# Designed miniproteins, single chains, continued (5), part 77

Each design is a single chain, and the fold is of that chain. pLDDT is the mean over its residues in the fold that is shown.

## One batch from the design tools (miniprotein)

Design m18664
Fold by ESMFold2-Fast:
Formats: structure tokens, sequence, C-alpha cells
Structure m18664 (fold): chain A 82 residues (1-82)
């Protein structure tokens, strides 16, 4: 898969702060060990978090935000959404 430095992911997420706070960015990055992130694993984490925020018959703003971040990461790094 595509593996990128945490600094590169942080830069991208910081440019999309309408979907994610600085505190959430650090929490997301801290879920990954070491200095690098597998982009497919990050996308999977964001899509899982999006599902966890959804309620039956209700879509939360946070679930939409996380789905938008997953799409942006997939587009930026050339990783398919699965």
Amino acid sequence: GVVVPKSEVRELLLSNRKYVSEEEIEAILNAFPGEEVDVAELIALLLRASRDYDEPGKVTPKSVDYRNLARILAEKFGVPLE
C-alpha cells in the first residue's frame, strides 16, 4: 500500500480543518505506531469512525466530515475507496 510520513498526513488534514480539529488530527495520527501511516489503513479508520457516528435514520455532521476526509486522502494519494 501507499505509506506516507505522519507530517505529510498532518499537513493535508490541517488544510481541511473544517472537517477535523487539531486535537482530532493528533488523536488520529497517534492511533498509528511510528513515524509513518498506511493510507489505506487511515482511510479504513476514518470510514469505521464515520459509521460509528451514524445513528439509525440519522446522519451526523461528524460522520459526513470523516467520510469527506477519507475521500480527500484517497484522491490525494491515489488509493481507492473500498
Scores: mean pLDDT 78

Design m18665
Fold by ESMFold2-Fast:
Structure m18665 (fold): chain A 88 residues (1-88)
Amino acid sequence: NKELAEKMVEIAVEELRKNGIELSEEEIKELYETVVEAIETLGPEKAVEILAGKVEQILIEKKKVSEEEAKKIANEIKKRMLELVKKE
């Protein structure tokens, strides 16, 4: 579901902005493509897990965020996305 994937990526972008982190257009597109594929192959709940893990990886590797802070941010994103998936 493209609409669900768009909403999930929007949650990630919003939560990152609250923490002073901005994703490039390429990073946003990569997250979107990853989530669409994950929803199709594994379902929406596992797609939340995959997207949260991908965000954590980007934070640590590309944004130089500490592992502890990256996990905290990724967990908040995961929580918000799970609430969305349960409502839809």
Scores: mean pLDDT 84

Design m18666
Fold by ESMFold2-Fast:
Structure m18666 (fold): chain A 91 residues (1-91)
Amino acid sequence: MMSVEELLARAREILRRVRELYQQALASTDLNKLKAILDEIRKLLDELTRIEKEALAQKAPKDKLRELALIEAEVTLYYLSVSLKVKELEK
């Protein structure tokens, strides 16, 4: 069982990784590379959802829950942006 501090540290690491993946996605028109990036972001987003549920179950402080929610929101926007780019390139 991870502590709330460990969950938040992992969420911050995921955000850093997704920001790097998003920059790679912006620079690429390679459909296979973009699909690989999208799959990795999806797996990280699923992990963030589990982290937030665990933090809620542990009754984490409201400020820490807010930080987790903002991280999930940012990662979700990156996922949707890359997903849209993949769909446009498949046309």
Scores: mean pLDDT 89

Design m18667
Fold by ESMFold2-Fast:
Formats: C-alpha cells, structure tokens, sequence
Structure m18667 (fold): chain A 80 residues (1-80)
C-alpha cells in the first residue's frame, strides 16, 4: 500500500538514527534504551499511518533486521 511505502521511508530514517545512538552507547543501559526507543518510534509510525497489525509487525521486523548487526556487536563489546 502507499501508506506502507511512506511508513517504510520514515522507518529507514528512524533505523539510521537508532543505529547511530546504539553505536554511541557506552553502557548496556544506553544500548537497550536506544533499541527500545527506536522500535517504539517504528510502532508509533505504523499506528499513525493506520497500518494493519500485520503491516506494523513487518515494519518492526524490517527495522529490527537493520539494527540487529550493530546492536549485537555493541552488546558483545559491552558484556564480553
């Protein structure tokens, strides 16, 4: 849908900003906080766009897959 495509573009920016915040994190608390805020912003985009629960789930999954490599690396650096 056109609404989903617009939401995806907004989510690309949110994910990029979230990745930068996670990379800048100096503690586990900061890294987790950045991840949760980013995923919450993605959820909010989906709700405001009037997307279905399935489409919102797809947006969250899409953002999570973009963030996952950076988050996993940061988690290993902070907890290893």
Amino acid sequence: SAAYQRARKEVDKIAKDGIAEIEAAKSLEQAIGALLRTLGDVYDVGLRAGLSSEEIGELISYAAEKIKPTYTKKLDELTG
Scores: mean pLDDT 88

Design m18668
Fold by ESMFold2-Fast:
Structure m18668 (fold): chain A 105 residues (1-105)
Amino acid sequence: DKEILEEMLKLVEEMQRLLEELRKALEAGAPQEVINELMGQISLLLNRMAELASQLSDEELKQQIMALLGRILAALQENTVENVEAALEEAKRLQKLIEEKLKEL
């Protein structure tokens, strides 16, 4: 699980970067094409993290991570600044969970 969690930690950091970029783009009234591109990149990261989480041997940890990924995805169903901020808070919770578990390994 350590190698999977280390890879997931890098992906969560990248996702937080893209979510912050999406928030700024929405605040600036960026063209829909820019918003769609950022959402596409975020969706690919969420899918990659879900695939990695599916390979975890710790079933409880897998369920916790999948729940947080689901909350991020649900928040992003509407492209608003408030919803992106909600997704950022869920991503921070995911990062903390992964960091705490890595300290136990």
Scores: mean pLDDT 88

Design m18669
Fold by ESMFold2-Fast:
Structure m18669 (fold): chain A 84 residues (1-84)
Amino acid sequence: MQVTVNLKNGVITSVSGLSEKKDLVGKSPDEAVDAVFAELGERVTLTIGTSQGVKTFRNVDREEALALVSKLTGNAVLVAEPAA
């Protein structure tokens, strides 16, 4: 199971992989974090792609994810999977 969030200028432009299909478009990345953890559980593998490259963070909890995504003010793609 995988949740993908696309950001443009620090704003959500699309979300896929959520069972509830919540309307998160136009909202901040913080709101996507809550939806991701509701879908995937308490810990996730989070991959962040930006113009600077791609980084993967494993065994990430909600507070760590919030700290990671709060720094995203430009274009980014977030991919979240359940922690292994």
Scores: mean pLDDT 79

Design m18670
Fold by ESMFold2-Fast:
Structure m18670 (fold): chain A 79 residues (1-79)
Amino acid sequence: MLEEVRRLLEELLASQPATPEEREAALAVMEELLAELATLPEEMQELALRGARAQLAIRNQADLDAADAELSAAAEALE
C-alpha cells in the first residue's frame, strides 16, 4: 500500500518540470508523508492513502487552474 503511494509520488515528480531545488524539497515532503503513513494502523493507512491521492489530484488541478488564470491575466495585461 505505501509502495503504491511512493510509486505515484515518484511518477508525479518525474513527470513534472522542476528545478533541482524543487525536486529536493518535493522528495523531502514525500519521505515525511510516507513516514507518517507508516506509523498509522493499516485501516487508517487505507483512509489516509485515499485522502492523499484525492488531495494530490485536487492540488495538481488547482495548480494547473491557477497557472492558466495567471497566463490569461498576463496576456490581457500585455494587450
Scores: mean pLDDT 64

Design m18671
Fold by ESMFold2-Fast:
Structure m18671 (fold): chain A 86 residues (1-86)
Amino acid sequence: MRDTRLEAIRAAIDAGDYDRAAELVKQSLKEIEESYKITGNKLAAIVGLKDLLVEVDRALARHPDNEKLRQVKEEIEKKIAELFEE
């Protein structure tokens, strides 16, 4: 299901505030991780992570040199790979 914070992430990207967008993505990552630890719902976690990856890719297309966005993309990709291994 759509995370309400995706709207906040998109608003930050549209405003050109890529550092804020990266910070909101990190917060969403923590919530997805906490939810997965509680529920064990792998599919919900994967869907949430892929939604974040789409927004990060959009932001990186506009600001490719933002190190924080590159770091959160790497974290998302690692988490997706980890979930598919189990």
Scores: mean pLDDT 79

Design m18672
Fold by ESMFold2-Fast:
Structure m18672 (fold): chain A 85 residues (1-85)
Amino acid sequence: LQAQIEALAQQLSRSTSDPVMGQQLTQSLQRIGDSARQGNLLQAGQQLRLLSKQLPTIPSLSPTDAAALSAQAQALSDQAFAAAA
């Protein structure tokens, strides 16, 4: 899970045309990855779910990239909740 969160962070950083937004998204996912590493899977899942809803609202992401990255964040959120159960 944490390695997949790190991979998502790198994809988000590369997909945005705004370097500041890319850095903010990377830092947010790093904190989510830290929560997952510490065993706080419910918190990580909740944060990934919120991120998936926020990604389509980011102007510097194309609609295609936002949809793909949102789907990946949702899948990781579902995985985190399943692991927490």
Scores: mean pLDDT 79

Design m18673
Fold by ESMFold2-Fast:
Structure m18673 (fold): chain A 62 residues (1-62)
Amino acid sequence: MDPDGETLVERYNAMLKKLGEPLASEAVQEALRAASEENRETAPGIAFVARAVALSLIKKES
């Protein structure tokens, strides 16, 4: 497992807990892990975009 992907999932879930929201869905967690794995060497900035996309997906599911 890519540690950066798990770090993104952990940070996102920590934020959700602070806001009193349910934990990220499996689909959102997979999106974060996939984006981190794909871009670990090429574009660190894409991790921020991946997080924004995951947040957008969660807001849509709410």
Scores: mean pLDDT 61

Design m18674
Fold by ESMFold2-Fast:
Structure m18674 (fold): chain A 79 residues (1-79)
Amino acid sequence: SMKEEIEKLVKLLESDDEEVRAKAAEKLYKLAQTEEYAVEKLAEKVRNSKSRSARLYGALVLHEVGTPEAQKALKEALA
């Protein structure tokens, strides 16, 4: 399902491999343009992930998506 794909991609933001993180972020950027669930899961990682890299990539993706929904989600996650 699309939700399972988004969950897998968001988890890959915690990978030790920088190329894996970057490719996951690129796919999430495309999905977050149309999938509200991707925005929600990215915001959850920004707020809750123990990985600094995952928090950084999640925040960068939400910022680059730039929709009102993504901007609100990022602001609330960083509060």
Scores: mean pLDDT 88

Design m18675
Fold by ESMFold2-Fast:
Structure m18675 (fold): chain A 90 residues (1-90)
Amino acid sequence: MSLEEVAEKAEELLDIGIEIAKKLGDEEMAAILEDARKKLLEAAKKGKYEEVVEASIRVAEKTAELARKAGDEETAKRAEEVKRELEEAK
């Protein structure tokens, strides 16, 4: 998987995770994910592949947890599938 593909998958999961956190009223988690987005984009811009992959896996884990808490099993399943794909890319 390319750095661009990893970053794109992470960005999509961050958008989903931030939206779910805000809907659940978890403003602290929303802020954590927004900070994670900034750091992920900076790492991707600098070509830090391993750092981007590791950060993306953590984003996928948190997004899956938030989705399950919200009762969105389909989104949780998707986030877990992306996490597995990223772990195989190491």
Scores: mean pLDDT 83

Design m18676
Fold by ESMFold2-Fast:
Structure m18676 (fold): chain A 136 residues (1-136)
Amino acid sequence: MAELSADPYHRIPLALDAGDLEPVREFVEAHKFYYGYDPETLAYDEFIQGLYYFLAGNYEKAIEYFKKAIELAEKNGDKRTLATAYFFLGLIYEKQGKYEEAIYYLQQAKEIYASLGDDEMVQLADDRIAELQAQL
């Protein structure tokens, strides 16, 4: 698989969708201790903490950190972190059987990915939304 560090916002969701968890775990372990004072990286740092807890199966802490990432990303205009944090909230709510909440967050992610011209992530979000709608 391609190196995740080249574009983690794009490649991490794709790797998880493909079921290839080990490169994602290795990436998170390498980056979970990064602390930046740059406002542009603060949302990313909170996102990495959320991803760490997501991979550990601690969904309560994962939700906490992804919501922090969303708040910081909105303040800083970091659309990539914003979209990806919404996407992972959707995945967590899906795992909890909260399909309406999952669809809501995946739709938020899709709109932002569309605004970024990320057709691949738009398609991935659409596919997951369609699958979840079939469960309702």
Scores: mean pLDDT 78

Design m18677
Fold by ESMFold2-Fast:
Structure m18677 (fold): chain A 84 residues (1-84)
Amino acid sequence: IEEEIKKVLNEIEALMMKLLSKGKSFKEIIEELEKKFGRKFSPEELAEYLLNAEKKLFGVELSPEEEELRLRAIKEMFEKAIKE
């Protein structure tokens, strides 16, 4: 499954999906990404990577309006994790 994820997703997307599959929290995902890539990630970037990973892995078809709402929801989850 890890090898399959890496074939479809970029390195950031692949790591996020791997951590989610292991039951890691949004805070732990942020910490692992920052540690691996040596930089801070914005909630906007994290939301975009996660949504793109979901679309690529699960073949989710979303309208532009649905994508915007989903991105906003994911961004708020990462913002809450960072501020906590």
Scores: mean pLDDT 77

Design m18678
Fold by ESMFold2-Fast:
Structure m18678 (fold): chain A 99 residues (1-99)
Amino acid sequence: SALDKRYQEALNRFVKAIEGLDAEQLYEVAELIAREAERLGDAEIAEAARRLAEAARTGDPLEIAKAMRELMLAIMTSPDKEKTIAILEKAIAYLESLR
């Protein structure tokens, strides 16, 4: 469907956009995702993003990797694809502004 295509495109762009981020950039985008998810009522994405922000502040690559996996799981299992796309598009816009 058109929605599934937009969803997959947003996921692919997001995954590419987060590659090579330093811990500070990762913290900023995680906070952005948490705020937007909270605004849209997606508590699971908001909580996973807050955990990623905390992991980024530690600078521990294992904790960051774990939190990234949890955030991706929350994103991929979220039932509202339109809300997920909106969250991802806001994150992508921020990340693309850094390049």
Scores: mean pLDDT 88

Design m18679
Fold by ESMFold2-Fast:
Structure m18679 (fold): chain A 57 residues (1-57)
Amino acid sequence: SDVEVLAQMAEKEGLKPTQEQLQEAADLAQGLADKGFFPQDTAIKFAFIILKESLRA
């Protein structure tokens, strides 16, 4: 699951995203991959960058 992958990536970097933020990032990654803009692994990496920016106050 993209949500679980993103959660593990965030935990490794000491980040504390909400379940809602993780789901939004996973939905972004899936949408990008489904539209053929990126392979799934690249879409997840892009979504994680956006998630990290959202967590910076």
Scores: mean pLDDT 81

Design m18680
Fold by ESMFold2-Fast:
Structure m18680 (fold): chain A 92 residues (1-92)
Amino acid sequence: SSQEALIAELKDALAYAESKGDTLLARLLSRVIGIAQRLSELSIEQIRKLVNEALREVLAQVTDIAEQVRLRMLAHALTEKLIEIREELLKA
């Protein structure tokens, strides 16, 4: 399924982030994997809320503006992908 493929891709991305010591991205990806596993149970508004909550928690102690921008951009891209795959899953 498209959901299973997305979860596999996110897990590969998480392993890569961990291998690079990118702890902020790894934490965001771990939270997004949890959201992806529940995709059929969540509305679009709930997906946006949960990704924003995960992003806020990851960014809580981050003062570097470049890191904030990077993670916000990645969270936005991940949110759009989650919504895309949710729509595909619900059409199946």
Scores: mean pLDDT 90

Design m18681
Fold by ESMFold2-Fast:
Structure m18681 (fold): chain A 77 residues (1-77)
Amino acid sequence: MLKKLQQEVDDHRALVTTTLQSAANNPDPDIAEALLLMTDSVINITLRVIESQVSADDFALLKQQLDAARAAVQAAA
C-alpha cells in the first residue's frame, strides 16, 4: 500500500536526518562514511520487505525515490 510505504520511508528519512544533524556539530569523515553504509544496508533490507507488499511497478518507483534519498544523504555528508 503506497500510503504505508510512504510513511515508512518518511520515518526512516527523519531518523537519518536527525543523526546527520547531530554529527554536523562534530564532523568526522569516518562517522559520516559509517552512517552512509548503515543507511544503505537498512534501505536494502527494507526494499526486500516492500517487494512482497506492492506491484513490480510500484516497487520500481519506490526504489527510485530511495536511491534519490541516498544520493542526497551522501551529498550532505
Scores: mean pLDDT 66

Design m18682
Fold by ESMFold2-Fast:
Structure m18682 (fold): chain A 55 residues (1-55)
Amino acid sequence: SLYRVVDAAALKRLSGVDLADGEVLSAEELAERTGSKDGEAAANALAHLGIVERV
């Protein structure tokens, strides 16, 4: 699954990850960047918070 960053500032505040708005990442890369053990769980949590969107 691919996800687009829609709120980079919130992502940086929540997880310390410095990505740009509009950047597209896999669920696996989002997990690696945020230090999560489960890529789909991390991506789904960020999507629920409105920080990323599925593409």
Scores: mean pLDDT 81

Design m18683
Fold by ESMFold2-Fast:
Parts: sequence; structure tokens; C-alpha cells
Structure m18683 (fold): chain A 89 residues (1-89)
Amino acid sequence: MLEEIREFLRRFLERNAEKSPLSVSKQISQQRVNKDPNNVRYLVSLGNTYYDLKDYKTSKKYFTQALSLDPNNQQAKKNLDKVNEELKK
């Protein structure tokens, strides 16, 4: 429910107010992938987090894994192209 999401966000912010948003996103996304490694949405989210952290090698790994499970995932394809361009530099 929407109210449950609001309470989760409030508790999350209270616990993690001093932490970097990217560091926190990485931890949450990694835990979700560890529990459900075949979830394409979680893999794409984790890939995006590593991309924002400038860890392009790890980002590529997770987008590639997402595409191996869902070859038609447009978000993973687009973001993998961005990662490959960064790795060429």
C-alpha cells in the first residue's frame, strides 16, 4: 500500500541520513539481487547504481546478466550501450 511505502521511506531516511544515497542504493540493490538473482528489474537497478558509482565493469556485468534473462529489455540494452561507450574511453 502507498502508506507502507511512505513509512518504509521515513524509517529508511532516519536510519541512513548520514550515508551517501548512492552507497545506500548499492547496498539495497545488492541485497535484492542476492535474494532474487533472476529478477531482471533488480539486476537493471543494480547495474544503474554501479554506473552512477563509475564502476562500469560491474555495471556491464549486471546489465549483461539482465539481458541474458530478458533479451527484449530496452532499458538494459540502452544502459549497456552507455557502459560500453564509457569503457572505450
Scores: mean pLDDT 75

Design m18684
Fold by ESMFold2-Fast:
Structure m18684 (fold): chain A 96 residues (1-96)
Amino acid sequence: EPAPVDMEKLRKEVEEMLKYLKEHPEEFKEELANSDLAQLRALVFSFKVMEMVKNNELTEEALKKFIEELRSLSDEEIRSLARELTEKLFKELEEE
């Protein structure tokens, strides 16, 4: 059984991921381009977690609901959403 979600740890991991994106944008874009659908779903999940942390809306219920929604998306919707969220994050990081 997986341990309960550590919300403090999750917030720290989000901050580290944002730092990684700032320092290694080209590597991240290459990883995204070569990602399979399961990896793209994981990336979309990570982006949603980052957005929820930024908006102070991170809860286990919100995460579970998004995971269920994510599993219902088509392959094309997953690819489109991953690209949209990636571009949005890079723009926000540049406008800091």
Scores: mean pLDDT 71

Design m18685
Fold by ESMFold2-Fast:
Structure m18685 (fold): chain A 100 residues (1-100)
Amino acid sequence: PLGVVLAGMELDIERGELTPVEAVKQFIDTALAILERAGVSPEVLALFKEVGELIIKEVEKTGKAIEALRRLYDLTNKILNSSEEEAKKILQEEIAKLKK
């Protein structure tokens, strides 16, 4: 379950066992694997990867890994519970916010 992974990573960051960037990269890889197994389209996966890359860049500057992990967790759950067109819209809106 992705929520258990999130809780474990937040704890590992707080204890200094994972760096902010390491945690975010591992979480993105885990989320992508879940989305692929759920049958999410290659187009939606590509948009999710772009969001992930932008979030990594932000965390490299800010160190705000816990905020980034929670954002990715919420986003992954929204995508899993959305139609393809809804998922594309959600991801495009996230990309627009991250590029500001």
Scores: mean pLDDT 87

Design m18686
Fold by ESMFold2-Fast:
Structure m18686 (fold): chain A 72 residues (1-72)
Amino acid sequence: SAEEAAERALRAAFEAAEKAKKEGKIEEFLEQLERELAEARAYLEAAGESQETIDLAVRALAEAVEYARKLL
């Protein structure tokens, strides 16, 4: 399901953030995630995705950004 896919993506993003922190790249990783979050809703809307799918994806990206921010 879209919700399960979003949850898997979120876990992968958390792992990537932890790796970035360990390698001293967390600030750059956070900047990239923030750019993706800013563009995600418009991109998915243009692609014709359902509101449910858009909300799940944007929420997952926002949670990944907050997690990465806490690792700064």
Scores: mean pLDDT 83

Design m18687
Fold by ESMFold2-Fast:
Structure m18687 (fold): chain A 89 residues (1-89)
Amino acid sequence: DLELEKEILEAIENKDKEKLVELVAQYLQISREEAEKILEEMRARLQESLAAVPALRAAMEAQGADEATLARFDEVVALYRKWLEALEA
């Protein structure tokens, strides 16, 4: 659903955790409380993933990853940080 995708991205951009909970609950047809638990688990997973970033980037550089590959990795990391900020709001 393109419209749902857009609403999720807008909620992330606005750091609107309450809207993210609402959208997840509606999309998965679960309770708001269950949606909050899913988003809390996602927050924990994002924190763990971001903690691994320095080691992953160093490994990519050691394997001879080009500037375009590293730039794409940095873009994905930036998106993950933005998502984490929205979930921590």
Scores: mean pLDDT 81

Design m18688
Fold by ESMFold2-Fast:
Structure m18688 (fold): chain A 82 residues (1-82)
Amino acid sequence: SKLEELYRKAINLELTEEEIKKLLNNKELQASVITLLTMSKAGVKKEEMLKEYEELLEYAKKSPKASEELIKELEIIIKVLK
C-alpha cells in the first residue's frame, strides 16, 4: 500500500518531513510517519523500533479507545520493521 511504502521510505531516510506533509493530508498519519523518520535520524535501530511498536500494539488491543484504523496502522508499521 502507499502508506506501507511511505513508512519504509521514512525508516530508510528516503523522505524528508516536508515531502511527508505533501504526500499525506491526514495530520495523524503525517505525525506517525514523521515519528519513524525522526527515530531513524536519531540512530534508533529497526529492532528497537519493532519492540516499541509491538508493545504499543498489545496495549492498543486492550484499550476501548483504540480504533481499528490505529491497530491496522500499527500492524503496517510492524510489518515494515520486520
Scores: mean pLDDT 85

Design m18689
Fold by ESMFold2-Fast:
Structure m18689 (fold): chain A 88 residues (1-88)
Amino acid sequence: EYFEKAAEYAEKAARAAIEEGKKGEMPLSKAIGAALSAIGGAFEALVLKNGEGAYRSLESAARTAEEGGGKEAAEYARKAAEYAKEAA
């Protein structure tokens, strides 16, 4: 169930990015970018069954969260990317 796990952690990454942005721990532009990339990765994993596409989107989410200082969002996005890579 690597696709389901990728989506689960992508959802956690998106929620963490929103919360970290809301608390001022991450700039809103970076929080929105990380959340959108994570949502895209979840869509690619669950709907398109595209592990490589999901991996790229989730790596992008992790990098955006890291640039913004969103530690929790980055951690979840990296975990999601790991599962997407296993599905690819």
Scores: mean pLDDT 85

Design m18690
Fold by ESMFold2-Fast:
Structure m18690 (fold): chain A 77 residues (1-77)
Amino acid sequence: KIEELRKQYQEALEQGDYVKAAELQAQIAKLEIEESSEEDKGVTIGVAMISFGVIKTHEPEAREVAEKAIEELVAKE
């Protein structure tokens, strides 16, 4: 459930686990895109990319996870 993922994401950020936060944000973004209409998909992807941009400033490993997630989202269809 997306709400549980958001809770885990906040906990990861509070603990300074930016790699886990990036992984959780990737899962949240995929679910949000799946629930978005085709017209809102671009906005949902844009918001996810901004969130990943913030995560990428913290750790190199988190950056790698975030960049992979972004590539998978933009390469979709």
Scores: mean pLDDT 72

Design m18691
Fold by ESMFold2-Fast:
Structure m18691 (fold): chain A 69 residues (1-69)
Amino acid sequence: MEKLLREKYKKLSETASEELRLLTILVYYEVHGIKTVTSQEELDKALKLKEEKKLDAVELVQEVLKLEK
């Protein structure tokens, strides 16, 4: 599981905006409990972005669920 999520995160980080990338990290961490999909520094940055921007992760949660089979 974690290896596939890391590879999907890598591809997302190459093509997506920083905000979308960080929200995806938050979804993996909070919904799936995956701590190793990214570094602790990136996770801390993602948590800070969520608090400051109050970004709606619903769309990203649905996107992650579509990829989870």
Scores: mean pLDDT 60

Design m18692
Fold by ESMFold2-Fast:
Structure m18692 (fold): chain A 68 residues (1-68)
Amino acid sequence: MIKDDITGKELPKEEAVYFNKKTLEVSEEKISEDDVWISKEALQRLVIGNEELRQKVEDSMVELLKKK
């Protein structure tokens, strides 16, 4: 299990992604020093009520899902 860097919750690797705090993009691998390990549930909660942030995160998640 991997610990979520934002909420501190321990999750299976399949339930979490890396989230870049500057670009607001998600990835399966840590690419930048600004990438934090975050659960998919916590990520959805962070984007609720913020349309611009939600759009950027969704675009990145779509690319992540296509890569598999």
Scores: mean pLDDT 65

Design m18693
Fold by ESMFold2-Fast:
Structure m18693 (fold): chain A 74 residues (1-74)
Amino acid sequence: AAVAELSALLPRSEELYRAGAEHVVIISDDPEEALRRARAELAAGKAVTVLLTGGPGRVSDEQVAELLAEHAAA
């Protein structure tokens, strides 16, 4: 499943982030599209954070903005 595959990418993304790689935030309502984009960015050596805004487990636009602000401030 795309959500499980996205979760499996998180340890690699964290390694890249700690190594000082560029950080990309992916916002999508399609888990398959988010997975495709996350894989492409990781292959380019960039750390990724994925936010899914549709379907089961949807986060609101307000929650997305809050999470992005938190990452920008950290």
Scores: mean pLDDT 68

Design m18694
Fold by ESMFold2-Fast:
Structure m18694 (fold): chain A 87 residues (1-87)
Amino acid sequence: MTVEEMKEELIRVARESLEKSSLEDAKKEIINSMRVSSTHLSFAKELAESIKSKEDLLDEVERLAETNPILAGIIATALWTAAERKE
Protein backbone atom coordinates (compact mmCIF):
# COMPACT_ATOMS: atom_id res chain seq x y z
CA MET A 1 0.00 0.00 0.00
CA THR A 2 1.42 3.38 -1.01
CA VAL A 3 1.36 6.53 1.16
CA GLU A 4 -1.09 8.05 -1.35
CA GLU A 5 -3.44 5.03 -1.04
CA MET A 6 -3.30 5.36 2.76
CA LYS A 7 -4.24 9.06 2.57
CA GLU A 8 -7.13 8.30 0.19
CA GLU A 9 -8.41 5.56 2.53
CA LEU A 10 -8.21 7.92 5.53
CA ILE A 11 -10.26 10.59 3.70
CA ARG A 12 -12.76 7.93 2.49
CA VAL A 13 -13.29 6.66 6.07
CA ALA A 14 -13.81 10.23 7.33
CA ARG A 15 -16.33 11.01 4.53
CA GLU A 16 -18.34 7.79 5.00
CA SER A 17 -18.36 8.27 8.79
CA LEU A 18 -19.69 11.84 8.47
CA GLU A 19 -22.54 10.54 6.26
CA LYS A 20 -23.69 8.28 9.14
CA SER A 21 -23.42 10.86 11.97
CA SER A 22 -24.38 14.47 12.68
CA LEU A 23 -21.76 17.22 12.67
CA GLU A 24 -22.51 17.79 16.38
CA ASP A 25 -21.81 14.11 17.26
CA ALA A 26 -18.62 14.20 15.16
CA LYS A 27 -17.39 17.31 17.01
CA LYS A 28 -18.14 15.71 20.41
CA GLU A 29 -16.15 12.55 19.54
CA ILE A 30 -13.18 14.64 18.29
CA ILE A 31 -13.14 16.50 21.64
CA ASN A 32 -13.53 13.21 23.58
CA SER A 33 -10.63 11.60 21.65
CA MET A 34 -8.28 14.45 22.66
CA ARG A 35 -9.01 14.77 26.40
CA VAL A 36 -5.64 13.08 27.19
CA SER A 37 -3.86 16.48 27.45
CA SER A 38 -4.80 20.16 27.86
CA THR A 39 -2.95 21.03 24.61
CA HIS A 40 -4.81 18.42 22.56
CA LEU A 41 -8.14 19.34 24.20
CA SER A 42 -7.61 23.04 23.38
CA PHE A 43 -6.82 22.17 19.75
CA ALA A 44 -9.94 19.95 19.52
CA LYS A 45 -12.20 22.67 20.96
CA GLU A 46 -10.77 25.36 18.65
CA LEU A 47 -11.16 23.01 15.66
CA ALA A 48 -14.78 22.22 16.65
CA GLU A 49 -15.61 25.95 16.93
CA SER A 50 -13.99 26.77 13.55
CA ILE A 51 -15.80 23.97 11.65
CA LYS A 52 -19.18 25.12 10.26
CA SER A 53 -20.03 22.21 7.94
CA LYS A 54 -19.15 18.59 7.20
CA GLU A 55 -17.27 19.85 4.12
CA ASP A 56 -15.07 22.10 6.30
CA LEU A 57 -14.28 19.11 8.52
CA LEU A 58 -13.36 16.93 5.52
CA ASP A 59 -11.11 19.73 4.17
CA GLU A 60 -9.34 19.87 7.56
CA VAL A 61 -8.83 16.06 7.62
CA GLU A 62 -7.39 16.24 4.07
CA ARG A 63 -5.03 19.08 5.10
CA LEU A 64 -3.91 17.18 8.22
CA ALA A 65 -3.32 13.99 6.19
CA GLU A 66 -0.53 15.96 4.43
CA THR A 67 0.88 17.88 7.44
CA ASN A 68 0.16 15.67 10.49
CA PRO A 69 -0.96 12.12 9.52
CA ILE A 70 -1.12 10.95 13.16
CA LEU A 71 -3.59 13.72 14.08
CA ALA A 72 -5.56 13.04 10.87
CA GLY A 73 -5.80 9.38 11.94
CA ILE A 74 -7.04 10.35 15.42
CA ILE A 75 -9.75 12.59 13.91
CA ALA A 76 -10.80 9.93 11.34
CA THR A 77 -11.04 7.34 14.16
CA ALA A 78 -13.18 9.75 16.22
CA LEU A 79 -15.51 10.23 13.21
CA TRP A 80 -15.72 6.44 12.70
CA THR A 81 -16.52 6.00 16.43
CA ALA A 82 -19.36 8.55 16.20
CA ALA A 83 -20.79 6.69 13.16
CA GLU A 84 -20.57 3.22 14.78
CA ARG A 85 -22.41 4.36 17.93
CA LYS A 86 -25.46 5.06 15.72
CA GLU A 87 -25.60 1.37 14.68
Scores: mean pLDDT 77

Design m18695
Fold by ESMFold2-Fast:
Structure m18695 (fold): chain A 67 residues (1-67)
Amino acid sequence: DLDAVLAEVLAGMPPEVQELVREYLKAGDLASAATAIEGAALGLSLEEIKELIAAGVSPEEIAAAAR
């Protein structure tokens, strides 16, 4: 299940980032949830993740920056 995969991905993240991702998913904002997950995977802070979401940065751009 997608929910189980998301739970495993979130398990490695700080609690505040996990809560942010869950709130976006509850709101149906899949793009912001994906951006938060990619940002957390890069080790970005909660504030940096929020700034990227506010700026409209895509999850693909963040994933590309990780390389």
Scores: mean pLDDT 74

Design m18696
Fold by ESMFold2-Fast:
Order: sequence, then structure tokens, then C-alpha cells
Structure m18696 (fold): chain A 74 residues (1-74)
Amino acid sequence: SMREKAEKVLELYKKGDYKGALEVIQTLRTPEEFRDFYKALSEILKSKLVEDPLTKVKISEEASTVLYEITTKS
């Protein structure tokens, strides 16, 4: 289910495996209603691969909010 995949993304994110989280998102058969949401999440996760410590903190907070919404709505 979409919820199970979203929970897997959240688990990988919490482990710091941003590449693994992105791969799971890319394998999703996403309904059109959630397509833009998963695209936005993908961009946030890609930004987490940046080595800038200040940007890293900001993106972590934003990514956590988006991931939580996916897990509660899917």
C-alpha cells in the first residue's frame, strides 16, 4: 500500500539513508492526487545530500513535516 511505502521512506529518512528513501519514492505507483506531493518530498530529500550544516538543519525540519503528512494521509 502507499502508506506502507511512505512508512518505509520515513524509516530510511530517520536512519539518514536519503538515497534509499529516494529510491523507494521513485518505485511508487503514485495516484495523480499524490504525485506533486511525492515530487516535492523527493526534492527535499535530494537537498539533504548537501554538505552544508545550516541548510541540513532547515531541510530536516521541512522533510519531517512532509513525511509525517504522507504517513498519516496514505
Scores: mean pLDDT 61

Design m18697
Fold by ESMFold2-Fast:
Structure m18697 (fold): chain A 79 residues (1-79)
Amino acid sequence: SMEELREEIEKLIEILRNSKDDEEILKALQKLIDLMRKDPRAKEILKELGAMEPIKKAGQSKNKEVAKAAKEALALLLS
């Protein structure tokens, strides 16, 4: 459902904003990428919830895998 998708995305965005664990952040970014590739509703929800800022911030990570995943997520969000 739209409600379940929104709740899942909200939790993933919360991880991006609040977590200090690069592994958790990476997994959250990978889930967001997967959701955007599989469900066209996901991009609209991400935009409504202001996900662009925490994704851009993750793109500045010193962890290369986190930075790469964040840049991929941002490219998908802007496509």
Scores: mean pLDDT 89

